Designed miniproteins, single chains, continued (3). Designs and how they scored, part 89

Each design is a single chain, and the fold is of that chain. pLDDT is the mean over its residues in the fold that is shown.

## One batch from the design tools (miniprotein)

Design m11078
Fold by ESMFold2-Fast:
Structure m11078 (fold): chain A 71 residues (1-71)
Amino acid sequence: MSKEELVELVRRAAALVPGAGPEDIEKAVQTAKDALDKGYSPEVALAKAVKTMLDLGYDPEAVSRALAEAL
């Protein structure tokens, strides 16, 4: 998976999370971009973006479903 493919995956997944507004979607996307820029793998960057959504208070099952649908 390229950096661009991962960023688009994170954006799609975050947009599928119920109640996620543009600012929270961009926080997840920015977390993934920052991790990739620091040399982390796509898998670690994705995990960090998921953690950002959880830290923002979104439901873990909703985040998991959104990720599965985006893949």
Scores: mean pLDDT 86

Design m11079
Fold by ESMFold2-Fast:
Formats: structure tokens, sequence, C-alpha cells
Structure m11079 (fold): chain A 73 residues (1-73)
């Protein structure tokens, strides 16, 4: 897995983990997949993101909602 996060991104992921009720490591894995997909302009389903991040679709959905909330603040 790629491990290149700014301090700002690390803080964002920490807040997302708190809101989503999952570990920070889980959020980092999901966020990495989402970030990569966005760079490639490739639409990925929640199931595909979960498969790539090694987590359930439910976990991806929680992280995605928490990210949307934090980014809308």
Amino acid sequence: MKVEFSEEEKELLRRVAELAGVSEETVRRVYEVIKEAKKLKKPLSLEEIGKRAGVSKETVRRVDLALAYELAR
C-alpha cells in the first residue's frame, strides 16, 4: 500500500475515524483507495473500494459519509 499522507491529511483521517467509529488505520486504507481512484478519474463502487482496502462495504460507506461531512465543514 502507498503511505504518503500530509499532516493535514493525517488529522483529517483521525477525525473521520472518530466520526465513522472505526480505527484510524482502517480509514487510512479506505482513503488511500478513494484518493487513487479520484486521481485516475475511475468510478469505483463501495464494494470495489472495500475489496482493495481489505474492509467491508459497510466500513467503506461509514468512512465515505464521515469524509463528506468533514469536507463540508
Scores: mean pLDDT 76

Design m11080
Fold by ESMFold2-Fast:
Structure m11080 (fold): chain A 92 residues (1-92)
Amino acid sequence: MEGGGYGAAGDGTVVPGNRGKTASQGAEDMALEAARLAGGNKAIPSESYEGTGAAQGLNDAGESVMGGYGAKTPEEGARRAGLASQGPAVGP
């Protein structure tokens, strides 16, 4: 999934569920990390509501919202995913 620019500005708006936080809460942060470790676009099987949100964030952002493209935060991940649509980033 390319062109997923949820937090294209890279501020505090990564996905609708995380727009209120620059750094996700523990539960959402863990869901994003778990989805990333599960294979990025192959996020967890949507077993949890928090996992579902994170999985969609990863899938929509392409690779990840946190950790993909070398990003350490969900905002940076979303920003890099958006930039990848304009200028493909070949790994961090």
Scores: mean pLDDT 43

Design m11081
Fold by ESMFold2-Fast:
Structure m11081 (fold): chain A 64 residues (1-64)
Amino acid sequence: SLEEKAERTIAAMDAALASGQRTVALVALHELEKLRDEAKKQGNDEVSKLIEEAIARGREALGL
């Protein structure tokens, strides 16, 4: 499901950030941006909000 994909991608980004894997974190962040757009298209506000919060956290951690 879209929710399961979002949760897996968020976990991958958070793990990459914790281990200093900048490139892996950036790839996961890009995937989250695509999943956010898909969630909004589907009217899935709860998953969209979850992804947007993760994107904000990831961008801050990466100095973007």
Scores: mean pLDDT 87

Design m11082
Fold by ESMFold2-Fast:
Structure m11082 (fold): chain A 65 residues (1-65)
Amino acid sequence: KEKEILRIAAKIILHKEANPDIKIEDLIKAASETLKIPESELRKAIKKLEESKELLEEVLEENEV
């Protein structure tokens, strides 16, 4: 589900911001393996969220509910 992938991508971004020493690629691989989501889908979602702070805020608000 598209919204689920966006939520996971947002969490990856937040985790990277909280832990700058962790490579984002390692977070993508770990999430892909654990959640059975293709790395390509996670990278696409991360790029979309990085290009649009408005979308990132929207996804974070929806996830907090």
Scores: mean pLDDT 75

Design m11083
Fold by ESMFold2-Fast:
Structure m11083 (fold): chain A 108 residues (1-108)
Amino acid sequence: EEFEKQLEKARKEMILDIVKEILRKLGMPEDEINEVLQKVKNAKSDEEIKKIVLDAVRRYLEERGVSPEEIARTLKEVEKELDKKIQIVNDIIDAFRIIRDYTAELGE
């Protein structure tokens, strides 16, 4: 179905934008962000996306000498932000499906 393919593409693009902004706020360089985004593009689930992002953030902070305690706090905040933003994306996608289905019903 063309509509479902467009929704899946839009969902993936929104998630990529969310990941990019989170990593930019942490100060990650654009080349490192682009490497993470390529891995996220190939991810098959939201759980895999979270793993990729959290692993990348951990490595970035460890390489900069951030303390284990601060890394743990940052990872929890990143996970919360990802969960919150992914839920918003899912709600948006679901709203488009509801509108489509409602519009089809109104045609009767």
Scores: mean pLDDT 84

Design m11084
Fold by ESMFold2-Fast:
Structure m11084 (fold): chain A 74 residues (1-74)
Amino acid sequence: MLSEEEKLILELAEEIISKETDPLAQAIIRRMTERILELIRKEGFEAALEWMRNSPSAFLREFAEMVEERIKEL
């Protein structure tokens, strides 16, 4: 069963994908989402969030901010 944090990440990723028109960009977002979920399962949510925040990828840093904002509403 998915944790609330895993559900939130999947929900946010699908929301972003639904607004994206480029299939390549959609594939990249799905790939990054899978990596985030893998990190949560292996190292926990806080470790995954820290990894995203310290990423050189602007997308991952922004995604981390969106996750933190949304989790306050759980």
Scores: mean pLDDT 79

Design m11085
Fold by ESMFold2-Fast:
Structure m11085 (fold): chain A 94 residues (1-94)
Amino acid sequence: MFVELKDASLEELREVIKEALEEAEKLDPEELRRAVEEMLRISGIDPSAEPEEIREKMLKKLKEKLKEANRLELEEAAELFVEFFVELIEKLRK
């Protein structure tokens, strides 16, 4: 949960992201693509949008939710998560 990330160091967050990337690479590309597209649709983002547009929209939505929850300290974690997700989308499209 996001609550548990507030005490995580930047290095710990990078480790989690790295592990998630390695696990994602072991998944069937079609199943992973479907899961990513579903997450984008649920978030109200066009799954066919350019990676830059996806990055901007996801970051905006996450920052708005963090502000509403009064957890601005998680902004760096949100930026790392968005970078991970955009990199995954680019890999799935190429």
Scores: mean pLDDT 69

Design m11086
Fold by ESMFold2-Fast:
Structure m11086 (fold): chain A 55 residues (1-55)
Amino acid sequence: MDLVLSGPGTREAVEALRKEGYQAVVSGDRGAVHTEDEERAKEIAEKAGAQARPA
């Protein structure tokens, strides 16, 4: 499933997710990550200061 990342920490969240091996991208002013481990990806994104929601 896809998570949409938003907020001021979006770039940091994408970088943190990529460091953990997730396929995360920036699209406009938001980020996106496709993963089957949505809860783990959400925790990583929120720790970096972004908001993560199901797409």
Scores: mean pLDDT 78

Design m11087
Fold by ESMFold2-Fast:
Structure m11087 (fold): chain A 88 residues (1-88)
Amino acid sequence: AAEAGEEAVRKAEEALEKGDVDTAILLAGEAVRHAGEALRAGDYEGALRVAERAKRVGERAYKEKPSLLAKGVIRAAELVARHAREGL
C-alpha cells in the first residue's frame, strides 16, 4: 500500500512539473487512497509520508487551477496525515 502510494505520488509530482494539473490531481487522489490503505494496515510512517506529499501536490494544483477535486484531495490527505500522526 505505501509503496503503491509512493509510486502514485511520484507520478503526480512529475505530472504537475509538466503542467498537467488534471493528471496530477487524479494521481494525488490515488496516492491518498493508497495512504489510507497503509494507515489501515498499521503503516503509520508510510501513510504519513504519502499523505503529506499528496497534500503538497493538491495545494499546488489548486493554486494553478482551482477545482472541487483538488480541494477534496487536500482534505482527504490532511485527514489521513492526522490519523497517521495519532498512530505514531
Scores: mean pLDDT 85

Design m11088
Fold by ESMFold2-Fast:
Structure m11088 (fold): chain A 71 residues (1-71)
Amino acid sequence: SPLDELIEFLEREAKAFPDTPLGKLLQELVDKLRSLTPEEAREFLRKFAEEMRKSPDPGLQVLARWLETFV
């Protein structure tokens, strides 16, 4: 599923940067998404994307649009 593809991508990035602050944050995000049911994980990502879309930052708006493809 698109959600499983996102989680796999995030886990690969976390493993590419082990013991870095970024790698640890990505691993925490992966662990959180995996601790949720698929429905709860999609709800979490939807709310996260909505919050980023409210930002005037074009980069966060593009990221929000990308995340929406996985829910």
Scores: mean pLDDT 78

Design m11089
Fold by ESMFold2-Fast:
Structure m11089 (fold): chain A 77 residues (1-77)
Amino acid sequence: MSTVDNPTLRYGTTSKEKAERLLEEAKKNGISLEVIVYDSGVQLWNDFLGGKLDLIDAPPEYFDLWRQLGKLPELFP
């Protein structure tokens, strides 16, 4: 029951190595974190936009896309 008192953050990444490190860091800091590893940045991005992820780790080009949400259909046809 105490474990449910903290909101679980859903974090998306394409790096398995980063996922492992993030889980260890979250546990050390008392943060409830779910890390999902994607084979593709496109799938990660679609799940983030669909509200399935709270945070994402993406290359700088995806941060530019995040600033331009209205252009997603042109970049991810």
Scores: mean pLDDT 65

Design m11090
Fold by ESMFold2-Fast:
Structure m11090 (fold): chain A 98 residues (1-98)
Amino acid sequence: DELKKLLEEARREEAALAELAVKQLLAKIEKLPLEERRKLLAESKELAERAAKLLEDPAFAERVEELAAKLEKAIKEKNWKEVLEKIREIRRLEAEAR
């Protein structure tokens, strides 16, 4: 919940702050126990979908939807390395949106 609020607040302020919030999220995920890591990674998919809706850029939204679909597949396969890579790709797209 706190991480969702942090990312939402960062998007309202500046795109640069959103990038910092995502970086903090990734750092926290690396240090978490496996069970908590899985939970936050699943929540990251929902955040990516919401980001696409808020940006009001159809091309950007399509790219985020594609990454969200790949993230969902990685989650179903329990491939946490792939999930982390897809989160990094979402971070790159968010930086591009600036």
Scores: mean pLDDT 56

Design m11091
Fold by ESMFold2-Fast:
Structure m11091 (fold): chain A 63 residues (1-63)
Amino acid sequence: VDPRELEAEQLLALGRMAYSIGDYELAKRMFEEAVRIARESDSERGRRIAREAEELIREIEKE
């Protein structure tokens, strides 16, 4: 297992938690970091994590 995939998944989870409590600035930072780390893995799993995080960033940017 690539440690970067696990780290990106953890950041994605933390971002979702921040979003749920209304901390959109923290959530966006966590999601942006998740995208960067997930892309470093250059794997199918990394691509899925990056896509999910990018979608969540887009949702925040609409607000």
Scores: mean pLDDT 82

Design m11092
Fold by ESMFold2-Fast:
Order: structure tokens, then sequence, then C-alpha cells
Structure m11092 (fold): chain A 89 residues (1-89)
């Protein structure tokens, strides 16, 4: 199966950013995948989900210019990753 991960900042207030993490699987998922969000080099778990398309929204404390990395993990293997930089709107 092929996994695609996408990150989007949907709102930004002060030092808090609301980030949308989306993962699409080309095949039906039989087992949950783990979505991990890393902020400024520190890991923060964002959840688990099962299915072909999963979207998750999380609020993080990250000032503008902070790098955010999203990682999709299945059975201990990294299957997709994406990186964005938090920007003030």
Amino acid sequence: PTYTIQLEVVSYEGTKATVKVSVTNSSPADEPITLVLTVAGKTRAVGQATGQSVSFTVEIDAPAGTEVVGTAIKDGEVVATATITIKAL
C-alpha cells in the first residue's frame, strides 16, 4: 500500500497553531496507523486511525517559524512523512 501525508495550518493565534494532519492509503487499512507530530525536534503523538483516508486536527504551542514534521507509522515502520513551517497569518 502507498501512504500520503499532508500537513496544513488551519489557524494561528498567538503562539498556538491548529494543524490538520491528513493521511491517505491507496488500499483499505486493516490495522490502525499511528500519526506522530514532531514540533521543533520534539515528538508529540497525535493519534491512531484505521481506514483509507484519515484527517486529524491538533492544537500545538509553536511560534511562527517553527518546523512541524508529521510521520505516519504502521507496524513500527515509517510509511510517510511531511514537513511544514508555522507562519503567522
Scores: mean pLDDT 71

Design m11093
Fold by ESMFold2-Fast:
Structure m11093 (fold): chain A 77 residues (1-77)
Amino acid sequence: SSMIEELLERAREHLEEARRLLEKGTEEDKEKAKKHLLEADTDLGVLDIYFGVNKLPKPEEYLELEEELEELRERLE
């Protein structure tokens, strides 16, 4: 897979795990979910820099994952 595909897949996996942990609802699970959200943010951040530096449009999959990250962050508040 390309670097882009690998980073998108890894971000997706972290977001899926964060959602699962938030559904369990304990404070310990919330802290674990925060860590997964930080990992997803890091992976998407690498891609953001890559697309910006190379003047490439952000793919639909990237935008969907960025929206999901923000949605899950709001659920922690």
Scores: mean pLDDT 88

Design m11094
Fold by ESMFold2-Fast:
Formats: sequence, C-alpha cells, structure tokens
Structure m11094 (fold): chain A 96 residues (1-96)
Amino acid sequence: MEKLREVLRRISERLEDLSEEEVLERLRELAEERGREDALRAIEKLEAGETALTAQEYEALFEVLAELAGLDEEEIELARELGRLLAEMQKKAAAL
C-alpha cells in the first residue's frame, strides 16, 4: 500500500511542470502510439467531463500515465494497481 502512494507521488512530481491540458494531450499521443484503446476511451471520457470510469479504464489510464512520467516497469505495474484502487474508492464513495 505504501508503494502505491509513492508511485502516485512520483507521477505527480514528474508531471508537475505540465498543465492538466498538456498531460491529457501527451497521454492521448502515447496511448495512440501504443494502441491502447482502453486508455484512449478513458482519456476521451475525462475530456468530455465524464466522472464514471470503469476499473479497467482507470488501470489503463494509470499505466499510460506512469509510462508518460518515465517510471520503470515495476512502478508502471503498481500504477495499474493504483488505478484499480481509485476505481474501488470511487465506487465506495458513490455508495455512501
């Protein structure tokens, strides 16, 4: 669990010089380059102002986000777990 928090912090720190708009642009470019349809769908939903992403869409989004931040493969796997955790937290918050 502490490793997931550290991965989120590293992503935030490495992308801190980019605006949200620039991050979304670069995420889309990388997802297109990698042929990541799930990540592209997640990005499109976020750009459209949609709040409900599936666990798979969050996993794909965070995997590409970690790769964009220049994290190693082990940290990219942890970012995927973080995306899944955020989807679960969102689901639990909606149930309250």
Scores: mean pLDDT 77

Design m11095
Fold by ESMFold2-Fast:
Structure m11095 (fold): chain A 64 residues (1-64)
Amino acid sequence: DLSEEERRKIGEELIRLVLDQGLSLMEAAEIIAKKYGVSVRAVLESAMEVAKEQGLSLPGLTPT
């Protein structure tokens, strides 16, 4: 499992790429997965947790 700090950084960076740079969810996730050496799934799960904490909605990724 990722540390709390790593999960936060991964989630926040994915949200930034999608919302600020207009990248697709999958494109942003692949970039971050490569950067941090984690799976795309781990990136998406990290972003989902951050979005849930912040009450954000992402294309194809909504808080539960």
Scores: mean pLDDT 74

Design m11096
Fold by ESMFold2-Fast:
Structure m11096 (fold): chain A 58 residues (1-58)
Amino acid sequence: DVLTAARYVIEEELTGAKNPFLTDEERAAITPEDLQRAREVIDRMAAGGKEGARALAA
């Protein structure tokens, strides 16, 4: 839940698009530690998906 919200905040930073499913209250509830944890999940997914990332970059 909190990790999912934190992941959406990181996606907003990367895409520059505001996520309509995230409220200001949910953003205020996210701590820097939650963002760090979500970043670890994203990095793990990126490391596991190198072939997929290559296909998208083609």
Scores: mean pLDDT 68

Design m11097
Fold by ESMFold2-Fast:
Structure m11097 (fold): chain A 60 residues (1-60)
Amino acid sequence: MMDAATRAFFTDVFSKLSPESIAAFLRRNVYGLTDEDVEAILALQDNPEAIVLQIEILSA
């Protein structure tokens, strides 16, 4: 699980990226994501903290 500093860093990064850029980042760095996983994460685009948490769960 990410520490608070790492979570804050990625939250800031994702708040500055478009949903399309976030989807591209996830597909590149978290191989094996389904289209359903990507859509679920994009549904959280208004809450970057939730995006970071979901990525942590999927990468575990």
Scores: mean pLDDT 71

Design m11098
Fold by ESMFold2-Fast:
Structure m11098 (fold): chain A 89 residues (1-89)
Amino acid sequence: MNVTLELVKVEQVGDKIKVTVRLTLDKAMPTTLVFHLNGSPKISHIYSATGEVIEATMEFPGEKDVEIVAEAVQDGEILATKTFTVKVK
């Protein structure tokens, strides 16, 4: 199954950052998007959806540059992973 993870938007809102990621699947199936921060106490955000295109927006504390890891998971298997560095301020 072809799976694509794409960073769509990063927005600073006050003391927080909002990150939007798009997941594209070649076939609509139940899929979980998992987000976590690297270099922090490990804040994780989980979204589950069924569709060929899924967008999820996550909110993180926006104090410094952060690394965010996005993973697409089906039945406990990681289909795709993407790491990106978000510059804040």
Scores: mean pLDDT 70

Design m11099
Fold by ESMFold2-Fast:
Structure m11099 (fold): chain A 76 residues (1-76)
Amino acid sequence: SSLQQLLALLRMLLADFRRLREVYDKERDEIKQDYEKNQTKENERRYRGFQLVYEFAEKAIPELEKAIEELEKQLA
């Protein structure tokens, strides 16, 4: 059904956002140190890019979890 397809898509998106958060957590300190040591446009772009992705993931994860729970209830 279309609802089952949507649920599968949302589960995939949740896994992807959790992965992005994990990547940021692992690389955060190194990227920050690189930027602090050498403030090139490349290092600034990396630092700002990772911050934006992390902030988006932190907001998206709880909303995706809520949507998945509601759809699972509808399909049960």
Scores: mean pLDDT 82

Design m11100
Fold by ESMFold2-Fast:
Structure m11100 (fold): chain A 84 residues (1-84)
Amino acid sequence: EELKKLLEKLYETAKKNIEDAQQRIADSEREILRIYIEMSVNPDLPEEKRKELREKFMKAVEDLYNAQKTLEENQKIAEEIEKL
């Protein structure tokens, strides 16, 4: 009884984390593309602006990596619970 309720809670949490991670992946990919386009269409950007864009790009890549890991982990959790 108690174990079943705990598993149901973990499963719902995993599903929510999957949805959130998918949204974060989409947002990060969009940001990466936006920065890439901005740098590509304006090669003569001042160094300060290029540095800012590189920093934002690296952050977006990190956010993407973290979101992908969260997705993988929560998909695995959901799959393991479904097998029980």
Scores: mean pLDDT 87

Design m11101
Fold by ESMFold2-Fast:
Structure m11101 (fold): chain A 85 residues (1-85)
Amino acid sequence: SKLAMELAVATAAGFVPERAAETVREQLRRLGASEELVERAQAEVARETERAEREGEAAGNVAAMIGRGAGAAGRVLEEAARETA
């Protein structure tokens, strides 16, 4: 939950796809995530961000865009946890 929230904030702070991905990477590294997890979360956030932009949500609803990014990050974290367990 905390990690997902911090990823959502990082995504909002970047707001530009290139910088959003880089900010997410830095936040995950600060939280001690593995480089593999960072790459996967970064790719997933980028995918969700692009989808939200196509739907016009990024322009009209930043909160929904942030929520989608956080959800994607959470799914990637659950997957990584299962792999490392």
Scores: mean pLDDT 56

Design m11102
Fold by ESMFold2-Fast:
Structure m11102 (fold): chain A 81 residues (1-81)
Amino acid sequence: LSPAEIAEAAEAIGTLSLAEREFLIAAALIALKKGLLSEEEAETIIALVRSHVSEETYKRAVELAETKSPEEILKELQEKK
């Protein structure tokens, strides 16, 4: 990730729904665990999204990433009202 891509991503995150932000955090954590993202890349993504979500939302996303697949997380967040 370049600084320009990080800035663009931060701006885009502001337009996402709460469920999309939760999914992005969870997906980044899962990708890190599977070796699809470097630790630095995952930390950058999480830091960007975390500034736009509540502590409770972040905690829930971390918990989901530990126990569920990305598809299951997306479905669960979409069903949440």
Scores: mean pLDDT 69

Design m11103
Fold by ESMFold2-Fast:
Structure m11103 (fold): chain A 75 residues (1-75)
Amino acid sequence: IAETYRLLNKSIEYTNKGIEALRRGDVKTALELYKKSREYSDKGIELGREEGEALRDTAETVKEENDKRIKEALA
């Protein structure tokens, strides 16, 4: 349980850092940070499946919100 939340928090952190890098015009760094965010959210979803449906749903929601924020930053 704690590990799933740790991974999801990391995915949010990397999404925030990626958006900041993109705003500075550092596209390469932003893409690397977005890749890390996706890796952490995917790991969170996988662990969430083992720990219960509600936690899996939370992990999937976090990934969706991260992807939405990335899309909005790129527009």
Scores: mean pLDDT 78

Design m11104
Fold by ESMFold2-Fast:
Structure m11104 (fold): chain A 70 residues (1-70)
Amino acid sequence: SAEERLAAIEAVAAQGDAALAAGDRLTAYFWYSLAVRELEELLPDLPEELRARARALLTQWRGRVAALRE
């Protein structure tokens, strides 16, 4: 389902959170970048009720990717 695919992408981003908490910025950058890419691909297939949540997550993870690039 779309919900299950979104949850799987959130689990990918959670790998980024864990890496960042451990001080591994390169691994965090990889996981957040992957989560952003996968969510961008999923977004047009999401039902309306999930799109607002997905857009908020995408904004958050894009911000993390940008911060880790600096």
Scores: mean pLDDT 87

Design m11105
Fold by ESMFold2-Fast:
Structure m11105 (fold): chain A 79 residues (1-79)
Amino acid sequence: MELVIEVTTKTKEDAEKLGNELERVGKRLGYEVKVKIEGNKVEVTIRGEDIEETTAEMLELLVAVDWKNVLDIKTELRE
């Protein structure tokens, strides 16, 4: 199972900064984290053994970064 967060930012530079912070925080939480930046969008994929517990921890990850330049956030749980 994988948890995917897609974040849309105001600019490409905002997406790069956010993606780097999300990757750092996700690794600190002990999950396998993959970050993809495409224009002004950041996609974060987290894979782990306890993905069922990850929604609250994902919210903690999202809260740990600066959101002032974010336009939209989407989350998806995939098998």
Scores: mean pLDDT 72

Design m11106
Fold by ESMFold2-Fast:
Structure m11106 (fold): chain A 56 residues (1-56)
Amino acid sequence: VPELSPAEKGGIEAAKTAKKLGLDDATVTKLATKSYKEGWSVEEAKKAAEEEAKKQ
């Protein structure tokens, strides 16, 4: 949808990446919420999701 802001795209990508990495729904929601609040880029959001996966 062309009306998505960069921050919204970041949140969506964080959620998708977290789900693909097998993280639980609580962690997915937390990452998406942080991405929206911080205004992360898509790359920053994906990196955050990958770091959460590495934490165990």
Scores: mean pLDDT 73

Design m11107
Fold by ESMFold2-Fast:
Structure m11107 (fold): chain A 100 residues (1-100)
Amino acid sequence: SEEEILKAVVEELEKLIEEMKKMIKEKKPASEIITVLEEMRTVLADAAEKALKLGWEETARVLQYAAEKLDLAIKYVEEGKFEKALKELEEALRYVKEVL
């Protein structure tokens, strides 16, 4: 169901935020953090495309919005702005939760 896919995205975003916090604390290079963010962005973009093909237009828009927030997070990590990157991920999570 649409609700199940959105719930799965919430769980994955929560895990990503915690993993990113851990990577920052462990002083992992920005390139490793970017790799994890890019992998999640691809998952969200692919899920959005599949949702559109199934006629789940609202779910697809939510997933596309989350992917756009991940693009911003990647840009902030590239700039060394880890707090701003985390805020973008937290905003994506909040938005998905609000429409679930």
Scores: mean pLDDT 86

Design m11108
Fold by ESMFold2-Fast:
Order: structure tokens, then C-alpha cells, then sequence
Structure m11108 (fold): chain A 101 residues (1-101)
């Protein structure tokens, strides 16, 4: 899991430079779930919810929301967000990973 931890730190630095990089938000949320870093997901939630208000049809933002709800055990709500993300961009790598859950 050293590779995932390195990617996690890299994504955090990318978001410090570009907080509107929604692809990085989605990837960071996925890795946080994989690493069990639920503390990070709690910190991400208000930022992702704000992004959702500004762009409700962004597949990366929807996928990140799905990951947050998945980590909370709200699987039905997570699936709703993943389904919406898939309808917008079925090639999104975070959404494709979520489909294997």
C-alpha cells in the first residue's frame, strides 16, 4: 500500500495548487476509502458538497460524493451518486472502480 499512500500525498499537493481539480478530488476520495482514511473523507465532504452546488453534473464531483457516502455505510445513496456519474461519463475511472463494489 506504499504506492497508494504516495499517490494520496501527491493528490493532496495537487489540490493545494488547484482546488478546482475535480478529477483529483474523485481519485483522492477513492484512495481514502481504499486506505481507510475516513478522517480525510470527513474533511473532503463540505468541499465536495460546495463543488456539487456549483457544478451538479460533474462526474468527478458525483463520484467523490458517492465515495463519501460509501465510507459512511450509506450504500444506497452512494449507488445513486455513482449511477448519476456513470450516466454523465461512463469512462470515469473512479466510477468504473465503484461499479466493482
Amino acid sequence: KEQLEKEFEKLKKILEKDPNNYEAWARLALIAVELGRFDVLDELKPKIEEAYKKDPNNADVLAALGMIYYARGEFEKAEEYFDKAYEIDPTNPVVQAARSF
Scores: mean pLDDT 79

Design m11109
Fold by ESMFold2-Fast:
Structure m11109 (fold): chain A 63 residues (1-63)
Amino acid sequence: MLTKEQLERAFELALKNGLYDVALSAALQAVKNGDYELAKRIAEALEEKGFTDQAEKVREALK
C-alpha cells in the first residue's frame, strides 16, 4: 500500500506536470487508506484549479 508521504509526493508531482487524473487517483487512494484529510486537501486543490468534477468525485468517495 502507498503511504501518506508517497501519496502526497504523487499529488505534488501530478500538479507540477498537469496530470490531474493522477491527482484524482491519489485522492481516491487516500480515501481507501482512511486518510480523509489528505483526500479533502487534494479535492480542494482540484476545485481551485477548475476541476470541479474531479473534486466532486473525491467528496462523493468521502461519504
Scores: mean pLDDT 78

Design m11110
Fold by ESMFold2-Fast:
Structure m11110 (fold): chain A 113 residues (1-113)
Amino acid sequence: SMMEKLRKYALEELKTFPALTEEDLPKIIELATKILEELEKAKFGEVLRHGSLEELAVLIATMAVLLYKGKLKREDAELYIREFVVPWFSPEAREEVLKKLLELLEKAYEELK
């Protein structure tokens, strides 16, 4: 199910980032659910070549939580999205995808304040 995929990816992020704890898991899943809905509405699944929208939604949610905790710099998050996430998508969609992912990161971060 969608929730099982989000939970799986969120648990993998907890193993990757020492700054994340089990207490962050519910918030990552909540934010990722909202991000996934926006990615689906934008029909980004149609231009995705690698990974999944569920994996991407959890990644952006995780970045927002790390930014809120002061454990990731905004400039580093934006660089990672531009250099390593945007290439998951077809070349013609990359500009639109970058803009939307940065917007979703900002919205997720603001929800944590």
Scores: mean pLDDT 90

Design m11111
Fold by ESMFold2-Fast:
Structure m11111 (fold): chain A 68 residues (1-68)
Amino acid sequence: SAMKKAQEAMARRVVEAAKNLGSEAEVEWRDGKMHITIRTKTEIQKKGAQMLAKAAEDMMGIETTVEE
């Protein structure tokens, strides 16, 4: 569906942006819902990941976890 494709596009952009900051990021499906996990090592990576998590949640309803 169009919504699923939009969510997949958003998830790909979030993962790419997190990796460009040097973070690890992955997408998985949990109970039929898309979930993004971003793993950070530095304060700059953490702040970037938190902004990406908020955007993913606010724009597409994608649950996003930031781990240290």
Scores: mean pLDDT 82

Design m11112
Fold by ESMFold2-Fast:
Structure m11112 (fold): chain A 88 residues (1-88)
Amino acid sequence: DELKKKFAKLLYEKIDKNKNGKISKEEFVKALEEVLEELKKEGFTPTAEDAEWLLSKLDIDGEGGISQEELNEFVKKLLKEGEKFFTE
């Protein structure tokens, strides 16, 4: 689905502009919010519950940052599960 791939692409673009290596938890959350706003322009209407669900899937409990591998795994999981999540 184009919408899911758009989400993944925008998330990578926002993160790449912020860091050249590890992404902080705060930077990831900010990038996620910006991506959701961009998707609203494409007709996607995310809810607060959607954002909380995505954050819960990251299992974030402290300072650690997000490595490129962790980001890739998250995006991969989101694309597989996101078909159900992003279906209208």
Scores: mean pLDDT 60

Design m11113
Fold by ESMFold2-Fast:
Structure m11113 (fold): chain A 63 residues (1-63)
Amino acid sequence: MKKIKITDKKEGKTYTVEAESLEDVKNALREALKNPKDGKVTVTINGKTLTVDPSSVEIEEVE
């Protein structure tokens, strides 16, 4: 598993999740974009649930 950092710049929130790849996290976010609520999307990655504004989200792999 790789550690992936997800930053919501508008909310000032940072989440760290474990995933097999950065692409898996990007795919989960894209899937969540199909069902947004109140301008935000909710994603669950490896049992960790986070709610982010998709217009201000930045994702990076952390070593």
Scores: mean pLDDT 78

